# Ledger of designs, part 86: designed miniproteins, single chains, continued (3)

Each design is a single chain, and the fold is of that chain. pLDDT is the mean over its residues in the fold that is shown.

## One batch from the design tools (miniprotein)

Design m10980
Fold by ESMFold2-Fast:
Structure m10980 (fold): chain A 75 residues (1-75)
Amino acid sequence: MDKSLQSGQDSLNVSKQARDKGDTNSADKGQKYYDTSGQYLSDALQGKISPQQADQQADKVQKQVDNIKNRINKS
């Protein structure tokens, strides 16, 4: 579950950095991953998924966020 919070925070930070650089496409993707992380966190808090399942989804989100971060740093 802590990984879902971290991936959400990183997604939001990447979205903001991309927006500041004028990369609206990467900013929109970062926002989408932030929303996705929030959904998994909400589902875990409600008992709809296990904390371990939320962490697995967070790991997948983190990989996508890292890809966006690499793109904006090359721009």
Scores: mean pLDDT 78

Design m10981
Fold by ESMFold2-Fast:
Structure m10981 (fold): chain A 112 residues (1-112)
Amino acid sequence: MMEENKKLYEEAKKYLLLAEQALNDGDYETALRYAERAIELLKKMEETDEVRLMLAAALYLRGQALMGLGDYERALEYLDEARREASKVKTGSDEMIALIEHQRALAEEKLA
């Protein structure tokens, strides 16, 4: 991993941690903002399996924040993007895919 990519990766990790903390606190708007910042940084990086898995996690957190805000249609769109990114990872994505599919099922129920 290039030194510059490592710095971007660590910055993205910081925003993911802040997004997770905000979700746990029920602050869905703050969680959404931090998840979107992580996504922005990760999309500028070289697409390695490590970056793709972290991008999937950021998109998943964005989806969870939108679920908390009651925006189920948009949550499904971003959870679909999260699943697509996770499916590109050769190993270690099964748990992330399972979490995404569970959240998609909850969003689908809300729209039924």
Scores: mean pLDDT 85

Design m10982
Fold by ESMFold2-Fast:
Structure m10982 (fold): chain A 92 residues (1-92)
Amino acid sequence: MEAIDRAVALLEGLGAAITAESAEEGLRNMARVVRRALEEYGDGAVLEALVGGIAGAVLAGDEELREALLEALRIAEEEGAEAAVRWLEERA
């Protein structure tokens, strides 16, 4: 994966989480970001988007969104990126 594709995925995740007005909105925004990342750039982009989203949730003080995104990252590492994307979509 090219460095620019990873940077774009990370920044899209960060923006989705930090601009959300609620944890529910953040989850919906993140579900869309990680689905697009998977389809356009592949598995590594999902991981970068989740890392960005976690950072955004931390900066926003959204503990609920942070915990959900950490679980999604764990699922991505253990079961694969597609499983993490589906898990987020089911919660959004």
Scores: mean pLDDT 87

Design m10983
Fold by ESMFold2-Fast:
Structure m10983 (fold): chain A 70 residues (1-70)
Amino acid sequence: SAVREKKREALLKPPSNPELYEKDPEAFVRRLVAEIEGVDATPEDVEELLKHLEKLYGKEFAEALRKAIE
């Protein structure tokens, strides 16, 4: 639960520099993937986070993150 909550906070918060996401979405996704991998996320945790991310950033972003993790 704590791991899931921290990951959700990191993924759902707008970046400290929102222009980074708009300017280079690929770099933004890459950073999130590194953070998720660094915490050793389970597939179940990732699925729950992606569901929430789709609502905040859109389906395209969530799918890109899913593919990048794999």
Scores: mean pLDDT 62

Design m10984
Fold by ESMFold2-Fast:
Structure m10984 (fold): chain A 92 residues (1-92)
Amino acid sequence: MSLLERIEQLVAQIKAALEAGNITLASLLLAGLYYEVELLARQGASEADIARALALLDALKATIRASTALSDAQKAQFVKLLDEAKARLEAA
């Protein structure tokens, strides 16, 4: 499985965890997502893979902002981590 495929799976799992109201699981999966994004950036991924990963992170940010399971403080923390992950990919 590629790093991009793992990122896609983690994004889907985070969305499912948020839909289920499982904030603890969503937080743990988000930490895992950050790690996989860092690996993708470090490995010198193609522009196409970086663009796909950025699109996935943007879609996840929209899901987090729209979530009724998260407090405003939790949304801010999750969005901050995703913005840090995006910045790391954009610097690659």
Scores: mean pLDDT 86

Design m10985
Fold by ESMFold2-Fast:
Structure m10985 (fold): chain A 61 residues (1-61)
Amino acid sequence: LDDKILQASITYLTSQGLSPEKAKEIAKALVAGDYEKAKELGATEDQISGVKTIETHLRQR
């Protein structure tokens, strides 16, 4: 499940213009619940909210 959330989050962040490497680092931090780390890596509040939405939808199924 976490692997699916991670991959979906990477795809989303890459679609927002982030490099695959940066998207992976931010997605890993967000999936681990480390929102402060994600912000330090340059994630916007909109990007964080987008990943939270993905996680919520995938965890409810």
Scores: mean pLDDT 79

Design m10986
Fold by ESMFold2-Fast:
Parts: structure tokens; sequence; C-alpha cells
Structure m10986 (fold): chain A 74 residues (1-74)
């Protein structure tokens, strides 16, 4: 499900986490990588990108954006 996809993306992104706001390009890169590994499908990849991009547009970092997406899925 989406919460598992978000947790996998966050763990994968940990080495690249910094003070920079998350961009749509960043979200698409991680989602496409997980999709290529067979860990998520096209629908989950699209939803993950849409939710992360929403928070990135608000100036949230990778960590903050992932925490917000995981909170929404509780």
Amino acid sequence: GLIKAARLAYNLAKPYLGDKPLTKEDAESIANFLKRLGLIDDELAKELVERLTKYGEQGLTWKEAFEKVIEELK
C-alpha cells in the first residue's frame, strides 16, 4: 500500500536528505526507481509523486514531506 511505498522511498532517500526543499523531479526520480525495482506499481508511483510534490511546493524538505505523507495515511 501507499504507506509502505512512502516508508521505502524515505529509507532509500536517507543518504540524500538535506536542507533543500523536495522538488517534483526528486519525487519522480524516487518513485520511478521504486517502480523499476518492482516495489510499487504505476498507480502507487503516481500517488506518491502527487502527495510529495504537494508538500515540496510548500517548501518542505524530503524528511518533512515524507513525514506528512505518512501522517496522511494513518
Scores: mean pLDDT 76

Design m10987
Fold by ESMFold2-Fast:
Structure m10987 (fold): chain A 96 residues (1-96)
Amino acid sequence: SREELRAEARALYDKALEILKDPNATPEQLVEAAQLLGIAANRFATAGDVDEARSLIAEGRKAIDEAEKKGFDPEAVEQARRLLDATEAAVDSLAA
């Protein structure tokens, strides 16, 4: 149901926020937060909450940028960015 999708998305978002609020979050944890935000975005978009999904993708991109600034592996950074690009394409398809 749409309510189950929203509940799943909120739980994933809350987990991501717990990581993002930690000033000592490692680059690996920041990339995990971005992945959680991507999954949450897909759940929100499937429930019809496209604007919320796009906001979460934007937050995920910021988390990846912070991981890169902290010296995370460039190949892992690029892979994480590609996963969010794929999520954004899926959200755009659901919005059409």
Scores: mean pLDDT 89

Design m10988
Fold by ESMFold2-Fast:
Structure m10988 (fold): chain A 81 residues (1-81)
Amino acid sequence: MEEERLEELRRRQKELAKLYEEGKAKEEDIKKLAEEVALEMARKVAKEKKNIEEAIELLEKELSELGLEETKKEAIEILKK
């Protein structure tokens, strides 16, 4: 179930990125979807207990670049528990 949700969110993220490049989507929409993807990815990695350190590094980089400090803290907290 959660794997399917993450895959669906990733598909939405790719589509929204194309729309943003075409000027049909706003930065706020990109950020909202990135937050959802980050949280679902963190939950999946936390359950698998594999590649946690790599996931933390990736999420810190991506979410910091987008200025999503609160989502970054939440995702990292999920991974560290």
Scores: mean pLDDT 76

Design m10989
Fold by ESMFold2-Fast:
Structure m10989 (fold): chain A 107 residues (1-107)
Amino acid sequence: RLSEQEVKDQLIVRIQQATQALMLQAKQSGDPKEIELAEKVQEIARETQKEIQESKVSELPEIMKKFRLRAVKLAEELRASEDVKKRVEDMMLTNEQVTGQLEEEYK
């Protein structure tokens, strides 16, 4: 069983790694719109990390769902390519899957 703090710490590390990977891919593409998307996703990620620290483990799935919905909406508003939109959604769905696994390990 994981402690509440271990669940939060692992989820925060996962979010940081995922958003850093997204930024690296955006910089390698040279597309200013992909870089803008990655920067705004990192901003949302910082807000989400704060919310995770202030929340109960049982609230984490809903927090991560809100993070995904905000990121997907942002990709649509910036008119990202279908490839980039899929990449963002797949990354966020993986974050939600990891959140569910960590919640089960907490129980």
Scores: mean pLDDT 86

Design m10990
Fold by ESMFold2-Fast:
Structure m10990 (fold): chain A 97 residues (1-97)
Amino acid sequence: KKAEELIERAKKIAEESLKKIEEAAKKGKAELLKALTEALKDMIGITDEAGSMEAQEVLRKKFGEAAKAAEEGNLEKAVELAKKGLEEVIRLLEEHA
């Protein structure tokens, strides 16, 4: 089913995005902010394709909070917020499949 294929692709993109975010956090604030911006863009594309405005709203809110934590120098909190945001978005996409 197309919905199942979209969810599988969303999970893969979320996993790859989280890995890039975790690696960027080890390099510093600037790399982390760049990785967060790229992950947000990729995941917005997925939520648009899924037609889920709720998932997109959660994604934007959680990644906004993550970016703020990163700007404040709390890179560990930024990674945790991004991870929770990705997990919540995948959950919402699965519930509405």
Scores: mean pLDDT 86

Design m10991
Fold by ESMFold2-Fast:
Structure m10991 (fold): chain A 91 residues (1-91)
Amino acid sequence: MVEEEARKRAEEELARLAEEHPELAPSAKLVAEALRGNEEEAGKKLREVYKNSDAEGLRLLAEAMEKVEESEKVAKVHAGLYSIASLKESQ
């Protein structure tokens, strides 16, 4: 299924980001959990990512998700990450 393959690709992009930026590994894990959960669980995990990441980290996580936009679920997580990154930059 396209959604399952896209989720796997999104998790691979998050793993790649965590290898390049080890400080983002905990946040990358939370984003991967958001992709596996329902909408309510995804919202909770993204709130944890927001609390634990600076604006640059949130932007890098969003850019990793942008590579897998063929999934509606990944696209929603991507939009959420860009929204909270923008909010953090404005504070």
Scores: mean pLDDT 78

Design m10992
Fold by ESMFold2-Fast:
Structure m10992 (fold): chain A 68 residues (1-68)
Amino acid sequence: SDEELLQQVEDMMRDYVDRALRDGVPPEAVERDLDALYASLSGSVSPEVAARIGAIRDELLAEYRARA
């Protein structure tokens, strides 16, 4: 289901962000990695699901920048 897919994507992105935060990865590198992940996923889903993945990416990047 779309909800299961979105939960898996959010869990994957959050796991990446948590590790990046522990390792002191620069925000610019996190942005590039999340953008690459979004690009790899967005082409395989509906526009509506792609928009929701993009929103998850944007939220996590904003949180990371606020904590960096």
Scores: mean pLDDT 85

Design m10993
Fold by ESMFold2-Fast:
Structure m10993 (fold): chain A 89 residues (1-89)
Amino acid sequence: ELEKEIEEALKAVREATKGKSIEELEEFLKQLEKQRELIDKMKAKPLAELSKLLGLSPATIKEELERQEELIEAMIKEIKKKIEELKKE
């Protein structure tokens, strides 16, 4: 389920960000924001065109893109929170 996937992704992000500098976290954040931009570009395309290219139903493509978007947004938010906490120290 999506909630479990988000929790697991956040645990992985927290573990990966332990002992990292603000500069390293900002580089990681830039990579995740690039992934979000790719998802947004895919979502901007007509679902009928994506369905034809991938051989999947429009509903399946929409669900997968929304799932990926929620995961990436949760990870971005967690890293931004970590950066702000480190800046206060």
Scores: mean pLDDT 80

Design m10994
Fold by ESMFold2-Fast:
Structure m10994 (fold): chain A 75 residues (1-75)
Amino acid sequence: SKELEELLKEIQLQVENELLERLARAVGEPVPPPVTEGTAARTARLERLAARVPEEELERWARELEEKVAKILAE
């Protein structure tokens, strides 16, 4: 379904926006505003910021975000 594909893209973008916000706060960088479209530059920034955060913290966030996604998909 095209509707399901669009929903999954929206969920992915929401997760990326939230992850970038958490990463920026954790490393003391300015929090970027949420966007409606992903970019290669944002993905590169996410990877760069993630490298500066402890693995245990990233694993905790991964579990929290998986739970949020599961709730959205259950609706």
Scores: mean pLDDT 76

Design m10995
Fold by ESMFold2-Fast:
Structure m10995 (fold): chain A 78 residues (1-78)
Amino acid sequence: KEELEEILKKAEEATTIEEAAELAFEAAKVAAETESDVTKQIALKLRGIGVELDLLRAKTAEEARERAVEFIRELLEE
């Protein structure tokens, strides 16, 4: 997925907690848009919101970036 790969690259370079959180949500949204099962699409959107909120609680930009990258890689492997 070309869009997810670009978001992953941006997440690897994220310098703020907010940027990392927003990129994680964008990745989940892109993954949901390519999903044909409506239930899985809704689950992906909810998971993206949850991850974004969780990342906003990170203590450092580095922590948020590493967690966002991990989440986006998981989306790419599904």
Scores: mean pLDDT 80

Design m10996
Fold by ESMFold2-Fast:
Structure m10996 (fold): chain A 71 residues (1-71)
Amino acid sequence: SLLDTLREELVALAEKLKGPKVAQELKDIYDKGVDEGLSFVEIVMRMVNKLVEAGIPEEVIGQVIEDALSR
């Protein structure tokens, strides 16, 4: 699914730039969001917010999302 693709790509970005701890935090956000029945948009927004909080530039995050949406 598109959400699974975005999860994989954003987790990979987090691990590459910030390491395994931030990547695991992103996985936890995804898993909790799915378990709580959150919308696609809310799960993605929470993941993006964590990446920004971790210090990854918004332009880099946006490019990864755009590339994932293009498939």
Scores: mean pLDDT 85

Design m10997
Fold by ESMFold2-Fast:
Structure m10997 (fold): chain A 89 residues (1-89)
Amino acid sequence: SYKEEAEELKRLAEEVREKVENAEEEEKRELMAEFVREAALRFGAPEELAEGLAEAARSGDRERARALEAEFYELARERGEKIAKAYEE
């Protein structure tokens, strides 16, 4: 279930945050890129979108990151609506 995947990602996010606090800037970007890719894939993003998000995070390309994040949020929103509707019976 997406709820179990969300709980697992929350745990991973906390672990990544701790590592990021102690990392150099280049290492921080790599850790964030890996986390973003994993999160996107677990929430059902296509490989191309997940890799694009990771690459934008790694390179610090904010404009590309914004565009790809909007695309990912649109997918997550559609999935969230289906889940919310299922909870209404």
Scores: mean pLDDT 73

Design m10998
Fold by ESMFold2-Fast:
Structure m10998 (fold): chain A 68 residues (1-68)
Amino acid sequence: AETITGAEAIAFAKENLSSFNEKAENFIFSLLNVDTKADLNKIKINKEKFLIVLNYVAKELGEEELTL
């Protein structure tokens, strides 16, 4: 399965969610069961799972659905 780093995931969310902030970042990582204190460049996240979580968070923020 295609994967992205934690750093790439946050960069994508920041670029595509106008309401993105530290609380949204922590919420995304919580839903992915990722330790926010870990090195984000060493964390591997499945792209499909990330997109599902990102769209859930986007909906909670009142934003439009996103695609990777």
Scores: mean pLDDT 74

Design m10999
Fold by ESMFold2-Fast:
Structure m10999 (fold): chain A 75 residues (1-75)
Amino acid sequence: SREEVVEQLRRERERLLAEMRRNGMDQATIDAFAREVDKIIEEIEREEDPMKITKLMLRFMALVTEVALEIRRRQ
């Protein structure tokens, strides 16, 4: 459901922000990621079309991938 998706994204957001901080990423980058995730969550909360919700989730996964690559690059 949409509510389950939103709850999942909020949990992953908090986990990823903590991981970014632990890996020494700068506050500006962390804040930018948080803002983009918040926009996706807001869009999902307003959206009732399952296909559009799926596309928003794919956008979230793309952001997660970029963060993972940046963390890996810093190692």
Scores: mean pLDDT 86

Design m11000
Fold by ESMFold2-Fast:
Structure m11000 (fold): chain A 96 residues (1-96)
Amino acid sequence: SIEELEKKIEEIKKEAEEAIKNVKEGKGTEKDLEIIKEMGDLYRELGDEYYRQGKLEEAVEAYQKSIEYYELLPKVPMEAFDAGARILEIAVQKVL
């Protein structure tokens, strides 16, 4: 559910912010990268739930945040492209 995903995001947000700082300072560990990816995954799942409920603007915002976390990783995961594809689908739906 949206509430469960938002709660999980809040619970790890501070740890993810510290992980991002560590990566930017050249001190990033594998655990830091895992936390950053977890934030990306959670925002992607949040976007999927908003999309299923027809909350398209909120879905796009969540997918954009997901991509922002994924782009911090040394290798961008395939899930970032899934998020981008959903943004494009929403854009096409708004034009039609």
Scores: mean pLDDT 83

Design m11001
Fold by ESMFold2-Fast:
Structure m11001 (fold): chain A 109 residues (1-109)
Amino acid sequence: MFEEAREALRRGDVERAIRLIEEIKREALELIKQGRIDEAKEIALRLFDLGVEADQAGHGPVATAAVLAVVEILKELGVDELEALRIYELFREGRYDEARALLERLLAR
């Protein structure tokens, strides 16, 4: 799914990229329910990186979908909603390195 999402992004197929991001998010939420926490954490990091790539390519709606998916995964992992939303706030400000570092800290809990 990540390779397909990146291909959709490269082609400018915004609608397909967003649908694939939503499918990836649902997979991560299901992995959490199964206790496969490390795999869900890896998906969150990869979704964040995809969001940065999309934002830098000018695909704002795809970037927003990816980072909000990360926020939902963090909430399912038991992260406080306001802490999880701080990732999105930093991302919107273009502070990708700070957002990524915060994401890594929240996932290390």
Scores: mean pLDDT 89

Design m11002
Fold by ESMFold2-Fast:
Structure m11002 (fold): chain A 84 residues (1-84)
Amino acid sequence: SLSEILSTEEEEIKRLFPEASEDFIKGRLNEVKGNYYESQGNVDLAIKAYEQAEEHFRQAGEYKLAVDAGTKAGILEIKKALGL
């Protein structure tokens, strides 16, 4: 389930990055959520999750991660517009 995946990921992030900010953690959890929805074909939910990841990574000062997340959302929006 998504809830179990997110709980496991949060524990892993806190273990690897014990000083991580709330925004960094939320960014990574929303990226995982985006990957989950994308894998299930839920394109609209995946786009929203990647956009949330972008915002949280920007707030955390993680600009490369923010750009990467925004790019994933943008690619999905383009594919949706093209009927792919």
Scores: mean pLDDT 90

Design m11003
Fold by ESMFold2-Fast:
Structure m11003 (fold): chain A 84 residues (1-84)
Amino acid sequence: MKTAEATQTGNGTLTVRASVEAEEGKHRVRVTLTLEGPADAPTQTREAEFEVEAKKGERIDVEVEVQASAPGPVTATLRVEVEK
């Protein structure tokens, strides 16, 4: 399993990007986005799975844009896992 993780903290529009190496062939990609808000806000988690066919030497790039409208800064953590 290949894994990449990226974190951004701020308010307003946050763009989080993670890139992971893929071996050639068909892979299942799991993307997990975790949003941590101000102290009184619950942590939110979103997951998605995709099937991706990679060519030799390619990377899988995942970019997520988050609109943080909560009072105070939000921490967005993007985790990308590539399975065979």
Scores: mean pLDDT 76

Design m11004
Fold by ESMFold2-Fast:
Structure m11004 (fold): chain A 83 residues (1-83)
Amino acid sequence: SLQAQLAAAQARVDAAMAELGLSSYAELFSAGVLASIELARLERRGTLTPEQRAQYDRQIAAFNAVIDVLAYQFAIDVARRKA
């Protein structure tokens, strides 16, 4: 169900907050956006280290979890309004 997928995405957000030491969706969103920009910059320069890639991948995964929560919440709201 959409509710089960929302719960799973929320658990991923909670895990990412604990791992990254962040406390809000805005912080996770900002970290992921900045990580995506920096990852692309370093890849273009050919200077990206494996350690930097792993760090940015974790921040981007956290951002994706927030997007999933928002997307599932929106889908549930749309379904409820049409029922």
Scores: mean pLDDT 83

Design m11005
Fold by ESMFold2-Fast:
Order: structure tokens, then C-alpha cells, then sequence
Structure m11005 (fold): chain A 93 residues (1-93)
């Protein structure tokens, strides 16, 4: 279990990970990551495909963490996760 401060620090770490990504993952790796996410979190099937593909470029663990933060009970955590999701989407659009 994470505190709000730990969740906000995790978002900063995910943003740094986004900055470190120089090129998109191959489509085969993106599809593998999305399949794992959909198996563990069936609700991701309701997300736009382009958002799932963009998230997958961070790798499975990072994409999973971001999805959990997008659904966090704290409104500030959800808002900050949404901002990062927008940045990820725009980078890989």
C-alpha cells in the first residue's frame, strides 16, 4: 500500500521513464503488453486502443502502475495520472 506522497513520487518516476524512451516499442511487444494488461485488468478493454498502445511503450510494469493510478481513489492522484497519460499519448501519437 502506498501513501499519497509515494503515489505522486511514482508519477514523477513514470514521467522520467517517459523522457528516457527514445523510440516506440515494436508492435509485437506492445501487443504482448496489452494482452497481459487485459488479462490482469479486464477494464482496460474499455480504454481507447491508442491510449493502451501509448502506455505499453513504457513497458508492462510502468503501464500497469499508471493504469492503477488513473483509477486511484484520490482525485489529485487521478488528475496527475491523467496529465501524464496525455503526455504519453502526445509523444507516441
Amino acid sequence: MMSKEEKLRLLDELRRRLEAVKEPLPQSKIDEIIAKLEQEYPETKDMPREFLEAMANLGYEAAKRLFELLRDPDVEVRFRAGELMTEIYLKFK
Scores: mean pLDDT 84

Design m11006
Fold by ESMFold2-Fast:
Structure m11006 (fold): chain A 86 residues (1-86)
Amino acid sequence: SMEAIRETSEKLLEIARKTEEMVDKIKLAKKAEEMEKNPEKKEEAEKLDKEKIEEGKELLKRIEKRFKEELERAKREEEERREEEE
């Protein structure tokens, strides 16, 4: 159990580190979303790189999905082990 937990934790940390590399793109996407909600900032939002914003949104979704999948996988492996130890 400790090995499986450690491997999952290491994978989550690696995902976190890779996420840091994409922080600027993710921040840009979030900034654009907030600017679109504010009428005063609409003109500034139009000047933002739409392609990078889309990339940032897609990266955020993929990272969140992978994080959830790895977490759920770790939970399933622990649950299966408990059932087998009956």
Scores: mean pLDDT 71

Design m11007
Fold by ESMFold2-Fast:
Structure m11007 (fold): chain A 75 residues (1-75)
Amino acid sequence: SLEEIKKLVEERNKILDSLSPEAAQLFLRAYAETKGDLDAAIERLRAAGVSDEEIEKFKKFYELEKKINELIQKR
């Protein structure tokens, strides 16, 4: 539902808002460039100097982005 999508988007945005602008952009690029390959995305983030604490935030972000995209695709 649209309401469910809004809730997931709000949770995702809270994660991004908790990061520096640079880290938020790294999260978005890692997700997009690896086509949802979590392990490949984590490897890229670690290579870029993202902390283990931020990697845990990325795992939550990844789960939310995947759910949002699946709900949008189902219409």
Scores: mean pLDDT 80

Design m11008
Fold by ESMFold2-Fast:
Structure m11008 (fold): chain A 92 residues (1-92)
Amino acid sequence: SITKGSKTLVLPSGVEVHVEVTYDSDTGTVKVTVTLLGRTASATFKLKDDGSDSADLQLEGSDLVVHVEVTLKDGKVTVTVTVLGQTGSFTI
Protein backbone atom coordinates (compact mmCIF):
# COMPACT_ATOMS: atom_id res chain seq x y z
CA SER A 1 0.00 0.00 0.00
CA ILE A 2 2.17 2.77 -1.41
CA THR A 3 0.87 6.27 -2.16
CA LYS A 4 2.95 8.58 -4.38
CA GLY A 5 2.51 12.26 -5.11
CA SER A 6 4.49 15.13 -6.59
CA LYS A 7 4.00 18.85 -6.92
CA THR A 8 5.98 21.85 -8.07
CA LEU A 9 5.55 24.49 -5.36
CA VAL A 10 5.87 28.06 -6.65
CA LEU A 11 7.07 30.26 -3.79
CA PRO A 12 6.12 33.98 -3.53
CA SER A 13 9.50 34.95 -5.08
CA GLY A 14 8.71 32.80 -8.16
CA VAL A 15 11.28 30.15 -7.12
CA GLU A 16 10.05 26.65 -8.02
CA VAL A 17 10.58 23.69 -5.68
CA HIS A 18 9.71 20.25 -7.04
CA VAL A 19 8.64 17.86 -4.26
CA GLU A 20 8.13 14.10 -4.63
CA VAL A 21 6.60 12.05 -1.80
CA THR A 22 6.24 8.31 -1.31
CA TYR A 23 4.19 7.01 1.64
CA ASP A 24 4.09 3.34 2.67
CA SER A 25 1.11 2.93 5.00
CA ASP A 26 2.20 -0.62 6.06
CA THR A 27 5.50 0.65 7.55
CA GLY A 28 4.73 4.34 8.22
CA THR A 29 7.68 5.28 5.97
CA VAL A 30 7.57 8.62 4.15
CA LYS A 31 10.29 9.51 1.64
CA VAL A 32 10.56 13.11 0.46
CA THR A 33 12.74 14.23 -2.46
CA VAL A 34 13.23 17.95 -3.12
CA THR A 35 14.62 19.46 -6.33
CA LEU A 36 15.56 23.15 -6.50
CA LEU A 37 17.72 24.83 -9.19
CA GLY A 38 18.59 21.39 -10.64
CA ARG A 39 19.89 20.14 -7.26
CA THR A 40 18.32 17.29 -5.28
CA ALA A 41 18.14 16.18 -1.65
CA SER A 42 16.01 13.55 0.11
CA ALA A 43 15.03 12.36 3.55
CA THR A 44 13.20 9.31 4.89
CA PHE A 45 10.87 9.59 7.87
CA LYS A 46 9.41 6.85 10.06
CA LEU A 47 6.05 8.11 11.35
CA LYS A 48 3.47 6.62 13.68
CA ASP A 49 -0.24 7.32 13.22
CA ASP A 50 -0.97 11.05 13.60
CA GLY A 51 2.77 11.79 13.84
CA SER A 52 5.10 14.47 12.50
CA ASP A 53 8.84 14.85 11.90
CA SER A 54 11.20 17.30 10.21
CA ALA A 55 14.65 17.53 8.67
CA ASP A 56 16.99 20.08 7.14
CA LEU A 57 18.07 18.96 3.68
CA GLN A 58 21.24 20.48 2.24
CA LEU A 59 21.04 20.52 -1.55
CA GLU A 60 23.89 18.63 -3.20
CA GLY A 61 26.83 20.85 -4.13
CA SER A 62 25.35 24.02 -2.55
CA ASP A 63 24.90 25.90 0.73
CA LEU A 64 21.10 25.95 0.25
CA VAL A 65 19.12 24.26 3.01
CA VAL A 66 15.51 23.19 2.56
CA HIS A 67 13.55 22.62 5.77
CA VAL A 68 11.05 19.77 5.33
CA GLU A 69 8.22 18.98 7.76
CA VAL A 70 6.07 15.88 7.29
CA THR A 71 2.74 15.34 9.05
CA LEU A 72 0.68 12.15 8.89
CA LYS A 73 -2.98 12.62 9.91
CA ASP A 74 -6.06 10.54 9.05
CA GLY A 75 -4.08 8.57 6.43
CA LYS A 76 -2.99 11.77 4.64
CA VAL A 77 0.57 13.04 4.36
CA THR A 78 1.20 16.80 4.33
CA VAL A 79 4.66 18.01 3.31
CA THR A 80 5.73 21.57 4.17
CA VAL A 81 8.87 22.98 2.55
CA THR A 82 10.68 26.13 3.72
CA VAL A 83 13.61 27.61 1.79
CA LEU A 84 15.02 31.15 1.72
CA GLY A 85 12.39 32.19 4.32
CA GLN A 86 9.47 31.10 2.09
CA THR A 87 7.05 28.23 2.67
CA GLY A 88 4.88 26.00 0.49
CA SER A 89 2.96 22.77 1.17
CA PHE A 90 0.86 20.02 -0.37
CA THR A 91 -1.03 16.92 0.78
CA ILE A 92 -1.24 13.39 -0.69
Scores: mean pLDDT 85

Design m11009
Fold by ESMFold2-Fast:
Structure m11009 (fold): chain A 109 residues (1-109)
Amino acid sequence: STRDALIQSLKPHSSPEMAEILDMELAGNTLEAAVQSARLSYDRIAANIQAIDASDASALEKQMQLGSVHTAAASTITVLRRQPRSPELEELLAQLEALQAQIQARLAA
């Protein structure tokens, strides 16, 4: 299928984590692929916060960067809420909401 051809074409240019997710999609494990994609998104958001904190950027620049990360977290939460309910997705949603609340508190300071 066109879908399977597109997925296969993405694998050589993907991280090992993304390649595993693409293999799950090819196998028809869409829910499991969604869980792994959500986890990868969480890890990237958390890493971005750490990178902002470790940077030598000004306080204003860090606030602007945190605002962008807050928007990204909100978008990820919205997508997760549209997925079928699963314990793993609920746990990831809670973790993302906790990160979003942490960023919100920092932006309000």
Scores: mean pLDDT 79

Design m11010
Fold by ESMFold2-Fast:
Structure m11010 (fold): chain A 86 residues (1-86)
Amino acid sequence: SMLEELKKKIKELIEKGQKLYEEGLKNNDKEKAIQGIEILAEGKKLEVILESWKQPSVEDRVKLYVDGTQQIEQEKQQKIAEIKQS
């Protein structure tokens, strides 16, 4: 199903992003670490979208989506800034 394909894609993005991030840190490869952070954020945003679909009300779905994606974007920007400063 499309839902199972989406879940698989989320897992692949999170695993790929985490691996690139860790390898980038270990090898002092800032570009690779940043790529890992960006891919991780993509996977997490899709996960927030999927979780929002489980909410019964439109208002709760929108709130979870907006708040969740804003938090992920903020965490992404903070981690990228930390890498650039190191």
Scores: mean pLDDT 88

Design m11011
Fold by ESMFold2-Fast:
Formats: structure tokens, C-alpha cells, sequence
Structure m11011 (fold): chain A 60 residues (1-60)
């Protein structure tokens, strides 16, 4: 989970998406449910970041 979570944080910072950064941080902390819910909320508007956050959550 940590490597995928770090990737989501890096991508989120690069595009200025604070929700994606938070989702990645939750995955790094082992909060799979929090990371998944934020990732799912990103899917309609930021599908790449949302999918990355969900994948990071599932890898926790």
C-alpha cells in the first residue's frame, strides 16, 4: 500500500489536487476505508487519481 499511496500523493501534488494527496496519505497510514472513499469521490472528475487512490487502498 505505501508505494502506491506515495505515488498518489506525488501525482496529487503535481496537479494541485488536495483530495488525491489526502487519499494517498490515508493509504500510507493504513486507512484503507478512508483512502477508498476519497478515491471513489475522485473517479467522476479525476479518474486517474481516483483509480490510483482506490488501488492504493486495496493494497493496504
Amino acid sequence: GEALGRGVVELGKAVGNEEAVRAGELAIQGDAEGARRLGESLLPTQPVLGEGAVAAAEAV
Scores: mean pLDDT 80

Design m11012
Fold by ESMFold2-Fast:
Structure m11012 (fold): chain A 82 residues (1-82)
Amino acid sequence: VDPKKKAENAENLARIFENLGRYDLAARAYTVAADHYLEAGDYDKAIESYKKAIEVLRKAGMDTSYLEKKLKEAEERKKQAE
């Protein structure tokens, strides 16, 4: 089981939901992708996916506070890894 492949699959699913205007589901899928990218040690992709999740939540009019916290945690982990 490759966490990077799990992240890529979740990101592809997120793009499908976003194209369907299902921003709630797209944000959830981007968050899952970001979590798997963190597990894989791909901090840049994790940060990118959290930012996309935040953007689609804003389009849905939903609260972004949780994901903004997750984004900051991912950025801090990147600093510690380098």
Scores: mean pLDDT 84

Design m11013
Fold by ESMFold2-Fast:
Structure m11013 (fold): chain A 90 residues (1-90)
Amino acid sequence: ELEEILKKAYEDVKKALLEGGVSEEDAEKIAKEVVRAIEAAVNWGLSEELALALVRREATEALKSVGAEEYADKVIEAAEPYVRKAVELA
């Protein structure tokens, strides 16, 4: 269950970044960081609001490292449904 949610989060975040013109290598790096943040939030038992805040913070920092911070809102929009589902499942 959780593994399927994380896989879909990875694919949708990667797709959003690729459609925005981010390189495949950078899109994969950002998608992996988003998945890590979702896993951390679930592992720490965070509420939906705190999980979303953690994912936004980690995604924004990762995007800044590759010069693509302008895509932060698109990444969060793509990830949000999966953050909610992962927290609800936990």
Scores: mean pLDDT 86

